# Ledger of designs, part 105: designed miniproteins, single chains, continued (5)

Each design is a single chain, and the fold is of that chain. pLDDT is the mean over its residues in the fold that is shown.

## One batch from the design tools (miniprotein)

Design m19639
Fold by ESMFold2-Fast:
Structure m19639 (fold): chain A 100 residues (1-100)
Amino acid sequence: MGKLIVTVKLEKEDAYVGVGVVLSEAVEKMEVESSHPDATLLARKSTLIATAKANDTEIKFTAYTKREDLPEVEKKTEVRVKNFSGKKVKVSVEIETEEL
């Protein structure tokens, strides 16, 4: 199987941030993890959503697909960030693929 990992890092700021990852329909399984204990995580069809406090928080989205579908899943992966506060939050996004 192929594995797509999207890692979103939210730098230290006392603010809530929503992170959405939109995936291709070829994804077979999806998982969301957060380093913040009070994070709210939601998986819905081809969309993964996490809402977390920006306090050096890391959110990891993992998608599993067929090996042959992995390049298309990576190409169609879209990361959206919504800041729910008037404060500035620094966000970094890393997308990685792994063959299982």
Scores: mean pLDDT 71

Design m19640
Fold by ESMFold2-Fast:
Structure m19640 (fold): chain A 74 residues (1-74)
Amino acid sequence: MEMEEWKAEVKEIAEKEGEEAARRYAGAYLYKNLEKAIKEAKERGEEIGEVGEAGKKMLAEAKKAAAELEKEKA
Protein backbone atom coordinates (compact mmCIF):
# COMPACT_ATOMS: atom_id res chain seq x y z
CA MET A 1 0.00 0.00 0.00
CA GLU A 2 1.39 3.38 -1.05
CA MET A 3 0.54 5.22 2.16
CA GLU A 4 1.93 2.46 4.41
CA GLU A 5 5.17 2.31 2.41
CA TRP A 6 5.48 6.10 2.63
CA LYS A 7 4.84 6.10 6.41
CA ALA A 8 7.45 3.37 6.91
CA GLU A 9 10.08 5.34 4.95
CA VAL A 10 9.29 8.57 6.81
CA LYS A 11 9.57 6.74 10.15
CA GLU A 12 12.91 5.17 9.17
CA ILE A 13 14.33 8.54 8.09
CA ALA A 14 13.08 10.13 11.33
CA GLU A 15 14.88 7.43 13.34
CA LYS A 16 18.15 7.71 11.40
CA GLU A 17 18.34 11.39 10.36
CA GLY A 18 15.78 13.11 12.58
CA GLU A 19 12.36 14.67 12.24
CA GLU A 20 13.44 17.61 10.06
CA ALA A 21 14.88 15.25 7.41
CA ALA A 22 11.76 13.08 7.55
CA ARG A 23 9.46 16.07 6.99
CA ARG A 24 11.55 17.32 4.04
CA TYR A 25 11.51 13.84 2.51
CA ALA A 26 7.75 13.50 2.97
CA GLY A 27 7.03 16.85 1.32
CA ALA A 28 9.33 16.23 -1.64
CA TYR A 29 8.04 12.69 -2.16
CA LEU A 30 4.36 13.69 -2.13
CA TYR A 31 4.90 16.63 -4.49
CA LYS A 32 6.87 14.46 -6.94
CA ASN A 33 4.26 11.69 -6.90
CA LEU A 34 1.36 14.10 -7.40
CA GLU A 35 3.08 15.73 -10.40
CA LYS A 36 3.83 12.30 -11.90
CA ALA A 37 0.23 11.11 -11.45
CA ILE A 38 -1.14 14.22 -13.20
CA LYS A 39 1.23 13.73 -16.15
CA GLU A 40 0.29 10.05 -16.48
CA ALA A 41 -3.44 10.88 -16.45
CA LYS A 42 -2.95 13.42 -19.26
CA GLU A 43 -1.06 10.82 -21.31
CA ARG A 44 -4.00 8.41 -20.97
CA GLY A 45 -6.52 11.12 -21.88
CA GLU A 46 -8.16 10.90 -18.46
CA GLU A 47 -9.77 13.83 -16.68
CA ILE A 48 -7.01 15.57 -14.76
CA GLY A 49 -9.52 16.44 -12.03
CA GLU A 50 -9.89 12.79 -11.04
CA VAL A 51 -6.13 12.47 -10.45
CA GLY A 52 -6.09 15.86 -8.72
CA GLU A 53 -8.80 14.78 -6.27
CA ALA A 54 -7.00 11.50 -5.54
CA GLY A 55 -3.75 13.42 -5.10
CA LYS A 56 -5.37 15.92 -2.72
CA LYS A 57 -6.78 13.05 -0.65
CA MET A 58 -3.36 11.37 -0.48
CA LEU A 59 -1.74 14.67 0.52
CA ALA A 60 -4.34 15.21 3.28
CA GLU A 61 -3.78 11.67 4.62
CA ALA A 62 0.00 12.20 4.50
CA LYS A 63 -0.30 15.49 6.42
CA LYS A 64 -2.40 13.65 9.01
CA ALA A 65 0.21 10.87 9.27
CA ALA A 66 2.97 13.48 9.75
CA ALA A 67 0.90 15.14 12.51
CA GLU A 68 0.47 11.75 14.22
CA LEU A 69 4.26 11.23 14.15
CA GLU A 70 4.76 14.65 15.78
CA LYS A 71 2.05 13.84 18.37
CA GLU A 72 3.79 10.54 19.20
CA LYS A 73 7.04 12.41 19.96
CA ALA A 74 5.28 15.03 22.08
Scores: mean pLDDT 62

Design m19641
Fold by ESMFold2-Fast:
Structure m19641 (fold): chain A 90 residues (1-90)
Amino acid sequence: MDFLLKGVENLEDYHILYQKGYEEGLKIGETESEEKVEAKKKEAKEALEKAYKTLYETPNLSTEEALNALITIALSTGVLEGIEEAKKKK
């Protein structure tokens, strides 16, 4: 996978970013209205789709573009999983 090749020094950062997203997702799911939660889920899903498309469909992908996409994937995945976990606790 492309993220392994670019993330040899950033794998730990990926986990940290995921955890930050997860904590934010939990907070959103616990404190925001259902309408705002669904809006945040949509934003995170759209960000994920764009980031994956950047990684797999961009023929001249720069290191900066790849890193930004990986950051977006980590954070947005965390947010989505945090929101779902908060819903299970309600």
Scores: mean pLDDT 75

Design m19642
Fold by ESMFold2-Fast:
Structure m19642 (fold): chain A 85 residues (1-85)
Amino acid sequence: AAELLERAEREIEEARRTAETLFGSGDQSPEARRQAAEAFSTVVAAGRGYGNVAPQTPEQQAMVAQARERRAALAAEVAAARAAA
């Protein structure tokens, strides 16, 4: 259980750094925007978000929903690992 939580925290920190780097670079390519949006959605879904920023477009809403689904799956894995210990 502890190892899964440590991995999850590492993933969130990596996503946060990725989002900050891409937003800071000023790269406006569709690929950079997509990567930044996915990383941002991961951080927001984990509750480590960027203040009061709400998804405004259907695409942003879908990315946040996907990140929340991934977060829920991780929570289930942690619960299963704790039950097995």
Scores: mean pLDDT 63

Design m19643
Fold by ESMFold2-Fast:
Structure m19643 (fold): chain A 94 residues (1-94)
Amino acid sequence: SLVRFLPGLEEINKKVIELLDIVDKYAPPEGARTAVAFALDIIAAALEGRSPEEIKKIGDDFVKRLEALGASPEAIAEVRKKVDEIVKIFEKSK
């Protein structure tokens, strides 16, 4: 039931929106496409019940793509913080 995941999904959605705002402010415009792909991957992972380790890998790959696009060290630090917050939400979902 989708309702079973609703509290975790709401918190994930909030953190994803906060992450998208960081990318919009501090990353190059090309980062927006990568951030949308990341958001979709995280939502799919939540619906599929993927492990925190898999979420961390999705986040690490996303950060590497933003670095390759020339995102600032400050943007990368803020994005990593949001990825860690998302991973913690998945750790609490049992």
Scores: mean pLDDT 79

Design m19644
Fold by ESMFold2-Fast:
Structure m19644 (fold): chain A 63 residues (1-63)
Amino acid sequence: SEAEERAQQIIDDLRAEGQALIEKGRATGDEALIEEGRKKQAIADALAKRLKELQAAKEAALA
């Protein structure tokens, strides 16, 4: 669905942004950038888990 495709795009974008911030923070010694990057990755992981749970629940409900 469009909603699922949009959710996947958001997850992918957050993962990429998080990784870029962590790498920049490591290169500059900026702990705040590393923490921000890790927060974005954690949000992306939580969203990915929730998306899988919703897909499984939808399949079960349409039995």
Scores: mean pLDDT 86

Design m19645
Fold by ESMFold2-Fast:
Structure m19645 (fold): chain A 85 residues (1-85)
Amino acid sequence: MLFKVTSTDLGETSEEVISEEVLKEILLNAIEFAEIEVTLADGTKIKLKTEEEIEAFLEKLEEVGKATITITTPEHTIILELEKI
């Protein structure tokens, strides 16, 4: 499955297309050092802390089609807006 990702980091915005596998790797790496909160298009809000929660989120993202991910580090916040294509 493919996603269009709009990334905002320190006020800079970029757009890319990534696979579900790449998105999973990004999230698995991020949980090791950052706080991750996701908001799905249906209004569901969850915090991602484990690989199992990431997998459950990705399954629901495939169904719902859109989500916003907020990755908070001690230094800054990154926002990822996801849309299924």
Scores: mean pLDDT 83

Design m19646
Fold by ESMFold2-Fast:
Structure m19646 (fold): chain A 85 residues (1-85)
Amino acid sequence: MTPQEQIQQLLDQMMQAILNGDWDKAVELARQVAELMVKNKVSPSDIRLLKGFIMNVMLLAQVPSDVISEISDIFDEAIKESEKQ
């Protein structure tokens, strides 16, 4: 499995966790996605685009604000790490 295929698989699992209301799993998968994106040198702009998409999905799914904030912070940290490369 390529790194891009791995990221997509984890993203699909994260979106399913969000839709199922499994917030703990969604946060854990968000950390795994963010870590893998940084490890594979995904650009800061691509991480920002993905964050924007995820934020929109979470707002439409009426995810609790504390969970939205946690996942937002995870991707913001990934953007900062990506900018150091």
Scores: mean pLDDT 85

Design m19647
Fold by ESMFold2-Fast:
Structure m19647 (fold): chain A 90 residues (1-90)
Amino acid sequence: MMDELMEVFEIESEKPLSAEELIEAIKKKAKEAGISEETAVILELYDENGNLLATVAAGSLKEALELLRTWLEKNPELKVKKVKIYVLKE
């Protein structure tokens, strides 16, 4: 993603996050950054070694979080330590 077109917000944890902890961390970061539930986002999930585990893109943060929750429920063995949130610049 291009910094010129997108704002990037990062969440990094010392421990792998559970599905609920990850969803709450993203919600908290979005609120702090002024990102509304209606804002189109791209979420990138990474493990402790920096490997990309998943990319979730949606026309709203709310939809992205619903898709992410479903994906995490299907993949409970995955250890997510880092998330990048990409938001289109106005």
Scores: mean pLDDT 80

Design m19648
Fold by ESMFold2-Fast:
Formats: structure tokens, C-alpha cells, sequence
Structure m19648 (fold): chain A 67 residues (1-67)
């Protein structure tokens, strides 16, 4: 059923997000996420990095066009 599919999908999505959070936190020099304060600081950093990643991707795309 759709309810069972959602129940299976959401926990897996959360698990993948938490793994990503811990990996990125390590790279950013932030402690392992163990509290809401850690999570808030990490989330702010990740959102900022997402914007930077998009910008870098656009620049890389232009660079590839010039090759």
C-alpha cells in the first residue's frame, strides 16, 4: 500500500540525509550531529554550500563549453 511505501521511503531518506550530514559536518570541521544546535549550525552551512555548488557547476559548464 502507499502508506507502507511512504513508511519505508521516509526512514530511508532520513537515514541517507543523516549520513550525508555527518560526512559533510566532518569536512566542515563541525562536530558530529548530536543535538538540535549542531543540526541548526550544520543546516545553515549546508544550504550555503548548496548555493556555492550551483555556482561552481554553472562555471564548470561554461568552462566545458570553451574546451
Amino acid sequence: SNAEANKKYLPKLEEEIMKYINEVAKKLGLPEIKSEEDLRAFRQKVFKMSDEAIEKTEKAWERMRKL
Scores: mean pLDDT 69

Design m19649
Fold by ESMFold2-Fast:
Structure m19649 (fold): chain A 80 residues (1-80)
Amino acid sequence: SFEEVKRKLLEAVTRAARIAGQLEDPEKQRKVVELVNEAARIVFEAKSQEDLERALGILEEIAKIDPRLQPVVDEVRKAL
């Protein structure tokens, strides 16, 4: 359901924020923080499946920077 996917996206955003705090490269940390904030905003304001797909796309970009996010991104994609 929409609410289940939104919940999973919020969990993924929370995981991404924790990963950002663990990054030692300041440039990567800044980029991940910016992407986390944008994804969180989209998820919070989400009213359509297109909004959820947009948030997931941002989380997929974070997973390219840090692959530790990939498992939760894959879970969201399967639920979408």
Scores: mean pLDDT 87

Design m19650
Fold by ESMFold2-Fast:
Structure m19650 (fold): chain A 85 residues (1-85)
Amino acid sequence: SMVQKIVQELVDWLKANPDASVEEAQEKVVELFYKATGKYYPVEEIKAMRTPEDEDQLIMLGLLSDATTLVRQLKEGKPISPIVN
C-alpha cells in the first residue's frame, strides 16, 4: 500500500540519518506523502487538527505518530522496521 511504501522510505531515511530529530522525521513524512499523493499537509496543520475530516488526514496523523515511534526506537538502539503497529 501507499502507507507501507511511505513507512519503508521513512525507515530507510532514518537508517541513513540516525541522528534525525522527531521534527525532522515528521517533515520527511510530509515530503513523502506529498511525493506519493500530490497533497501537502504541514506538520503543524495536522497536529492542530481536532478531528480528521478525511482518509488522508487520518493517514497523516498515523504517519506522524509512526515517525515519533521510529525515532524513539532508533535512539534507544531498538530495531526499526517498515511495519509500525
Scores: mean pLDDT 82

Design m19651
Fold by ESMFold2-Fast:
Structure m19651 (fold): chain A 83 residues (1-83)
Amino acid sequence: MKVAAAVSGSSGALARKLAETFGGEVLEGDSVAATEEAIKRGADLIIIATDDPAQAEAAVKLAKEAGVPALNLGDNPLPKEVG
């Protein structure tokens, strides 16, 4: 199984560690571009970690469209009362 981690911003330590544990690749920078590259490389699983929710959603959508399972680890939880 080929695992790739698509990481952006300050989010990524856990995703990097998981990818290393499974002998996968870590792709840093824009999470959408990193997810595209992981798909091109034939990833069987993509771990997405970014502090930008819009980038996380776009990356997950891209992985789904390619038929690749994705785990969105996320970061920076929003306060429940602040919209």
Scores: mean pLDDT 70

Design m19652
Fold by ESMFold2-Fast:
Structure m19652 (fold): chain A 90 residues (1-90)
Amino acid sequence: SAERERALAAARESADYFIEVLKKTKNPEEALKAVDHFEATVRAALQAGADPDELIALVRETLNKAKELGAPDEVIERLEQTLAEVEAAR
């Protein structure tokens, strides 16, 4: 459905935004705000009926990029929790 496609697109856009925030700032508060937004868009995509396998791939890719960029441990922990939530929806 168009709603499901838009929700998935929003999750992808929020992932890109989060990674750009990590590249541009060392401020943990900005990183936490960006991960909050990403989590909200992933949950909205699940609620809209997005494919859990596509969301698992997106969260896993985002987690790997965040680790490579040296994101704060709290941010990594939240991404791992989001991944577990999406995997449970499979």
Scores: mean pLDDT 88

Design m19653
Fold by ESMFold2-Fast:
Parts: sequence; structure tokens; C-alpha cells
Structure m19653 (fold): chain A 68 residues (1-68)
Amino acid sequence: MVVTREEVEKFSDSQLITFLTTELGLSYEKAKEVVDYLRANESVSTRQLMERFGLSREDAEKLIEFLK
């Protein structure tokens, strides 16, 4: 699964951080790193999220589904 920059741009940083911390259990610092990565790329896959941030496949898929 893949999310595009246009899909990510529908959400504020605070909305993304809230989802990442409350639903995925990430620290604020890790959530901010994920948000910065999503903003920096034209598209992001579940594999990139898993490899870059050590997210489980389930958590990476939940994030991308949230952003769609």
C-alpha cells in the first residue's frame, strides 16, 4: 500500500501526531519523525515505513489506511 503527498496534505501535523501517538503508540519524537518523512516524500509505502521506523506491517498499513 502507498500514500501520496496529496493525501497526507489533507491532515495537519497535530492530527497526524495524535493518530501516531494514540493509535500506534509511538512517542512524540518518533511521531514527529514519521510526519517529517511523509511530508518530505511524493509517495510513501508500508515497506518504507517498516524499514525506516521499525513499524510492524499492521501499524504501517493502519497509518496508510487512515491517510486514505
Scores: mean pLDDT 86

Design m19654
Fold by ESMFold2-Fast:
Structure m19654 (fold): chain A 67 residues (1-67)
Amino acid sequence: EEVKKEIDRAYETMKRMAELAKYDPAAFEQGKKLAEEMVEKVKNTPLYEEAKKRADEIIKLGEENLK
């Protein structure tokens, strides 16, 4: 439960970086890297599928904001 709350907080932060991607592309690239690292960290846990889906959504949001 504690780990899930930390993951949720991390994704909220990365989502914010994706929303601001147009203004700070470098921060978005860091957010993208952090999302990928989070997926790798949980790849052997039941959270893997959820983490991968969230990472993909954050990356897509940032890519759309860069246009």
Scores: mean pLDDT 76

Design m19655
Fold by ESMFold2-Fast:
Structure m19655 (fold): chain A 74 residues (1-74)
Amino acid sequence: MDVEEAEKVGKQAEQETLDRLRPLVEAGRLSEEQARLSAQYGGYKAMADTLKKKGLNDLAEKYKKQAEELEQKV
């Protein structure tokens, strides 16, 4: 199912971003909140890109807007 595949891609991207940023958080160069927000942003972008590739443009735009709103809150 296309939506479930996009969700899996999004969660993987979020986790990969958290794993990449963890050493920076532990070194005090990045806050846990900044890492979390960056990961969520990456997850939504990955979901939107995946949905767009599958032709689900309306859903892709929805998740793109979620990412943009998250970016404005930081």
Scores: mean pLDDT 79

Design m19656
Fold by ESMFold2-Fast:
Structure m19656 (fold): chain A 55 residues (1-55)
Amino acid sequence: KSVVETDDGDLVEVTGLEVGERVELKGTTATSLDTGRVGEADLPYDGKGRVVASY
């Protein structure tokens, strides 16, 4: 799993994305703005952020 830090300062867990990618979150869908790759968020969230960690 990876962690997105949103522009609002929230942390959202996602799968299918890499550290450093910019992300748009819409419901449970996480889309890389850098690659267009689609991942999944553990809980619904609408916003933008960046992947800051992977574990």
Scores: mean pLDDT 84

Design m19657
Fold by ESMFold2-Fast:
Structure m19657 (fold): chain A 66 residues (1-66)
Amino acid sequence: SEGAKYGELAAKAGEAGDAKKAAEYGRLASTFPESSGAGAVAAYAGEQGDAKGAANAGRAWHLSGS
């Protein structure tokens, strides 16, 4: 799904230390019902410059997602 794709991209960006891209992909993931919670957390962390927090949010979604 599109939400799953953006959630994964947010996690990868966060793991790479790119908080800005993690925030952008997290916001996109948050627009889809299946990834809205994790995407919103990743976006918020990335917007605050917390790349590690954004990566962790993306990973948590992977572990609990479809």
Scores: mean pLDDT 71

Design m19658
Fold by ESMFold2-Fast:
Structure m19658 (fold): chain A 77 residues (1-77)
Amino acid sequence: AGKKVEFIPGSNPEKVYRGVALTDLKEGEVATIKFEIGEVKVFIGEKVEDDPNAWYVALLNSVGDLKKGEGGILRII
């Protein structure tokens, strides 16, 4: 909890969203991330190969331009 993170959408990898993890980031668990545009719950999938600070994630709710069901990468910065 409290870690700074970035979300990189799989659909638009040049549009990076920065936020703060309000919960711990654990594989197979749901985390809550606070972006400037609002809070999103993400399902934390597998770690990205060769990046111990990044996970594949799926968005569980819509907020701003981010849509429920959208996949991407969540990275600690």
Scores: mean pLDDT 83

Design m19659
Fold by ESMFold2-Fast:
Structure m19659 (fold): chain A 118 residues (1-118)
Amino acid sequence: DLSVFEKLGKLVGLLVYRESKSNIQRQTELLLKELRSPNVSAETKQKALALLTAITGYPITSADIKAEVLTSRLLSIQEALYAAKPVLNKTLLTIMNDLGVSPELQKAFLEGLKSAKK
């Protein structure tokens, strides 16, 4: 379960630090693979999809979404995420609190985001 939020955080970090489209798509593929894993709880999958929906502004209701489609939606908000960078951690924590994401999963997300820096 922590692995899902760490991968999601890393994906958001890659967007904020303006990594290549190919690297963003690769991380998106890794996240979707983890979300399709039977070893991840249904609650964690639902919360991760809800967080992706909140971040992108697009309804993401299933891990069966194509990686290219999710990557396209994430790239569509990349400039907005970059502009929000000084308050991004606080904003994302607020969204995760509203979604009922546990402090442990929130920490995994922030560590993932931090790992994408440079």
Scores: mean pLDDT 84

Design m19660
Fold by ESMFold2-Fast:
Structure m19660 (fold): chain A 120 residues (1-120)
Amino acid sequence: LLDEVEALSDAERHALIAGLAALRQQLKQQSQTDPEARKKYLEIEINVGVVQLIVAVERTLVNRGRISEEEGRAAFRRQLETLIREMQKDGVPLEIIRQLAAVGLAAWDGDDAALQLVTE
């Protein structure tokens, strides 16, 4: 799954991230009156936060010279693959997992255009 998302074009990855941003906005609006939508919204927010935390931790270690860029990327990918497996076990829809993987890869690569789609 992660290798599949990484092999996508920039336009295809941006489309996945834009799809997640649209879903988050829809669920956020619905969460005001629908407890099921609120639960789904919070689950997505938590997973986006976990993905961003994984990137931030490994990027900080690289930027501080504690590990190499190659080591940091490998650690990031390993942690993201673990999160993907847990999301699959929890029954998270495949489309959402692909979208979250795209967010993680964009954040690691410093893709500002993609990151603007998921930042407030």
Scores: mean pLDDT 82

Design m19661
Fold by ESMFold2-Fast:
Structure m19661 (fold): chain A 80 residues (1-80)
Amino acid sequence: GSHMEEVRRAKEEALKRVQEAADSTIEAAKKTPNADEYIERVKALLEAAQKALDGAKTPEEVKGIADGFIEQLEKIKEAV
């Protein structure tokens, strides 16, 4: 049914958004003397986001998870 397809599309789009935020944060971190520490934090968040999104059952859950992890990644980016 359409609901399963909608959840699948939402997860694919959410993963792309989280990955883009992670990549952007890593690029910002590379300009700092503590690059490796920030990159490891970003990798940990990306892994957690992938696991959380994998368990999501609705498009609303997918959006909430993605938005939350993107917010955390942006906070790291602002801290560098």
Scores: mean pLDDT 85

Design m19662
Fold by ESMFold2-Fast:
Structure m19662 (fold): chain A 57 residues (1-57)
Amino acid sequence: GVAAAEAIGAGLRAGLSNEEILALVEKEQPLSPEERERLLTGDVEEREALGVRLAIE
């Protein structure tokens, strides 16, 4: 959803760690194991792509 996508965007802009961004996103909605792995281990582009996907779901 939009709230989870906003959490990713805000966290990236604020320079938060992957773990801090994950905590903010999971507060808004549960993530699949695949989505959690992408957020924790992905680069900035992969995290931004996940944000776009969550915004349209």
Scores: mean pLDDT 78

Design m19663
Fold by ESMFold2-Fast:
Structure m19663 (fold): chain A 50 residues (1-50)
Amino acid sequence: SLQEQIDLLEEGLADYEKRLAESTDPNEKGLLGGIILLIRQSLQLLKQQM
């Protein structure tokens, strides 16, 4: 379902945000920040369809 897709993305987002908070590597922070931004954008678009 749409809700199951949102829940999975929110779980993935939490995992990436935790890794970003614990990271000290600028390159890793940049990559994780990009991934987090894309997940947040996808979640916003999906939630607009509910």
Scores: mean pLDDT 85

Design m19664
Fold by ESMFold2-Fast:
Structure m19664 (fold): chain A 91 residues (1-91)
Amino acid sequence: KKEEELKRLKEKIKEIVEKYPNDDYALSLAIQAEFMALFFGEEREITSVEEAEKILNELLEKAKKEELDKLREYSNEVGDEITKEVHKLYE
């Protein structure tokens, strides 16, 4: 399951990188929203930075404290892989 989630996230990152080249803030925000959606087992289409902000706010209100702690740990594990993939796209 984690590998499937990572695959979906990598596909979405490619789309986001193409959509927001050289905008680190927009890229970071969109990636965070996608992480959050995948962590909750939801498939969301992120079409804009504004949509990413809405998704993050909605899911943060929905999340229990323990789920946020787990998300942080998940983000740390997967974030390193994502950082490597993003770097490859800009090399």
Scores: mean pLDDT 62

Design m19665
Fold by ESMFold2-Fast:
Structure m19665 (fold): chain A 66 residues (1-66)
Amino acid sequence: SEELEEAERRFEQLMAALQSPDPVVRRIAEAELKALGFTDEEIAELRAGKPSEEIKKKLIEKILSL
């Protein structure tokens, strides 16, 4: 669906922002994830590269709930 496709795009944007060379961009992305209920450990997993399917699903579901 369009809603799921939009959520996938937002997921990709957050992943890119977490890996940005700009520390301000990374900080904003981390703050957004914390606002969505993610722990520091889950955010570290997202930042490190390809997250687990469980963490990815959690983020997509949170985005769809907005």
Scores: mean pLDDT 79

Design m19666
Fold by ESMFold2-Fast:
Formats: sequence, structure tokens, C-alpha cells
Structure m19666 (fold): chain A 84 residues (1-84)
Amino acid sequence: SLAELLVERLLEAVRHWAEQNKGRPLHVELAVPEALKPRVEEAARELQAAHPELTVTIRVTDASLEALEASWEALVAALRASLG
């Protein structure tokens, strides 16, 4: 689904940021639809295991895909901006 593709791109951006910013703490809050929660929790667990300074908090939301897409794109943009 489109939501799965968008959330995978978001998780890739978080992973890339963590790899480029080793030793820097980052707290990321991810709002996801309930159907994606198990997949995102698994990915977050793997990311946190590889990057101990990274904290990922997941919350379930019934927000529209359009609202979630805008939030995820804003987070990706913020992460990219912090890379210089």
C-alpha cells in the first residue's frame, strides 16, 4: 500500500540520519495507523539496537493518510536539514 511505502521511506531517512550522526541523541515520535504498528515496532527495535542514542516512540492514530503523509514528509525534511 502507499502507506507502507511512505513509512518505509521515513524509516530509511531515520536510519540514514542515525548513521551520519553517530553519538548524537535523537528522539523520534512516529504516528502510524494501527495496521502498520507491528511492522514499525519491529523496524524501530532494530534501529535502536544498532543506534543506542536513538529513541523511537510509536503512537497509533486514526488520522487520514494525507495527514500522516504530510507529517512523515515534514520529519524527513527536518532530518535532511540537520545533515547540512
Scores: mean pLDDT 79

Design m19667
Fold by ESMFold2-Fast:
Structure m19667 (fold): chain A 55 residues (1-55)
Amino acid sequence: TAKQAALAAEITAILATKLVTAAETAELAAKYSLSLAQVNALTVQAGLALLAAQR
């Protein structure tokens, strides 16, 4: 969805410079009205996608 795509973009931007912290995960969950588990799953997916893009 558009909301999940926007969240994935923010997570990818964070991962490009540093690790996503627990506090940032909670903030993103509140901002996008998602559960912590959903944000964690998207963070893992974004990390894997970034690694795949780098080869």
Scores: mean pLDDT 74

Design m19668
Fold by ESMFold2-Fast:
Structure m19668 (fold): chain A 86 residues (1-86)
Amino acid sequence: SMLEELKKEIEEKRKKGRELYEQGIADGDKETAIEGLKIMAEAEKEEVILRALTEPTVEARQALVASGTAAIEERLKAKEAEIKAA
């Protein structure tokens, strides 16, 4: 189904981001590590959007996407700062 294809694309994006992150850390390349984190964050946002589709109302879906996206952005910012400080 289209939904299963989207889930697979999100998983592949997450794996690619993780590989870039791990490569950047191993090589001491902060820019590559941060790029990997950003790709993983995008995959996580897409997963939140798909999960929100299970909510019965538009209002509930929008609230979940907004709160989930905000939490992901905060975690990304914290991780980027951590890498830059290392």
Scores: mean pLDDT 87

Design m19669
Fold by ESMFold2-Fast:
Structure m19669 (fold): chain A 71 residues (1-71)
Amino acid sequence: SPVEESIRQGIEFMRQVLAQAPAAYQPRLQAIIDGVEAILESYRKNGYLTDEQLAQLQALSAEFAQIVAAM
């Protein structure tokens, strides 16, 4: 699925950023990655994302961008 591949690539990129991140940012970056992985697992199980899961994915992506900008 193009949606699954897109989310997987996003997670891989986030993990690369986590590996290079200062220790102070690592716990929150890990929590964001865990949240995105949970959404991917739901998509794999159900074949779709709910409106709530889409909103959560957008919120997690925005928070990730804010943390990276703060580094």
Scores: mean pLDDT 88

Design m19670
Fold by ESMFold2-Fast:
Structure m19670 (fold): chain A 67 residues (1-67)
Amino acid sequence: SADEAVARVLAVLEEAGPGAWVSLSKIVKETGLAPADVLAALERLRAEGRVEWDPDDPDRTFVRLRP
C-alpha cells in the first residue's frame, strides 16, 4: 500500500538522521520497493513538508528529512 511504502521510505531516512542526504538507490535497496513506488512515497513526504531533494542535484538523486 502507499502508506506502507511511505513508512518503509521514512524508516530509511530516519535511520540516516534528519539532515543526512540519502541516495535514491540506497532507499530502493533498503526498502525493497520498485523505484516508481519510492519516488511516489518521496513525493508524498515532500508535499507534507517532511523531506527535500538536494537543490543542487537536478537529477533528484539525493533526499533528506528536513532538519
Scores: mean pLDDT 82

Design m19671
Fold by ESMFold2-Fast:
Structure m19671 (fold): chain A 75 residues (1-75)
Amino acid sequence: MKEKLKEIMRKVHGADEEEIERALKKATELDIEIFVALYEGDLEKAAELAKELAEKEGLDLSVEEIKEEIKKVLA
């Protein structure tokens, strides 16, 4: 998953290796998986992974609520 994120950052954002390494230093594997799922257009998978992240932060959100918030952010 980290390798896919690196390729996306290089190709889509034109990020150099130092910018990629800085972004990855603070990202969890779950953060990376969410980003890749969103880039691939898999909204269901992105919402399920984001629910796992929310639960780790003590937030009780449904997959449907997370999907609606993702749609609002991407609109």
Scores: mean pLDDT 70

Design m19672
Fold by ESMFold2-Fast:
Structure m19672 (fold): chain A 52 residues (1-52)
Amino acid sequence: SAQRLAQAAQLVLLQDYSVAAAADEVGYSPFHFSRIFKAHVGVSPSALARQR
């Protein structure tokens, strides 16, 4: 699922998707996506998106 996480991250950072929309696009709930993303990256997707 690392590829799915990378795809969702790309949607948020480069395509201006919301976290919820990006999670849905790759087949995760927003809750599940936020948990696994933070576990692998160290920060939440919304926190990372605010840096770009």
Scores: mean pLDDT 72

Design m19673
Fold by ESMFold2-Fast:
Structure m19673 (fold): chain A 75 residues (1-75)
Amino acid sequence: MMSEKERKEMISIVDSLLSTAEDPALELVKEAVENEDFEAALERARKLGVLGQVKATARWLAELLGVKVPEVFLD
């Protein structure tokens, strides 16, 4: 599980990115981190056909920010 500091930092970056461009994968990553309900977020991603994009986005954000993301987003 992400630390509170890592969680808030990731949400801040995702929010900044969403203000520039609408991205369903980024919105699902933000929702999962905010609610700590990763299974529900992954189920929504599967229904939208963006599961791989959500996982890739979470990994990219973790690498960019130097923070740890929940293992469920990693493949």
Scores: mean pLDDT 66

Design m19674
Fold by ESMFold2-Fast:
Structure m19674 (fold): chain A 76 residues (1-76)
Amino acid sequence: SPLAEAAELFATLTPEQQAEVLARIEPFAREADARIAAILATHDPTDPAAQAEIEAIIEETARRVIEVMREVQAAA
């Protein structure tokens, strides 16, 4: 899964690279959290449509995180 790939990739980074990644992802992580919170405010967490939308947001965010990590690695 993109989440597992992101976690594994993050573990290969130096502490300095990890700090840069966390700083760069913060704005879109907050955006993803806000989107998920909005879905949960209007839907039951067990609603399959809400679950699918949340899963899509998590997957999209994980892919963006992987791209940032790849950029940080390439800059080193």
Scores: mean pLDDT 83

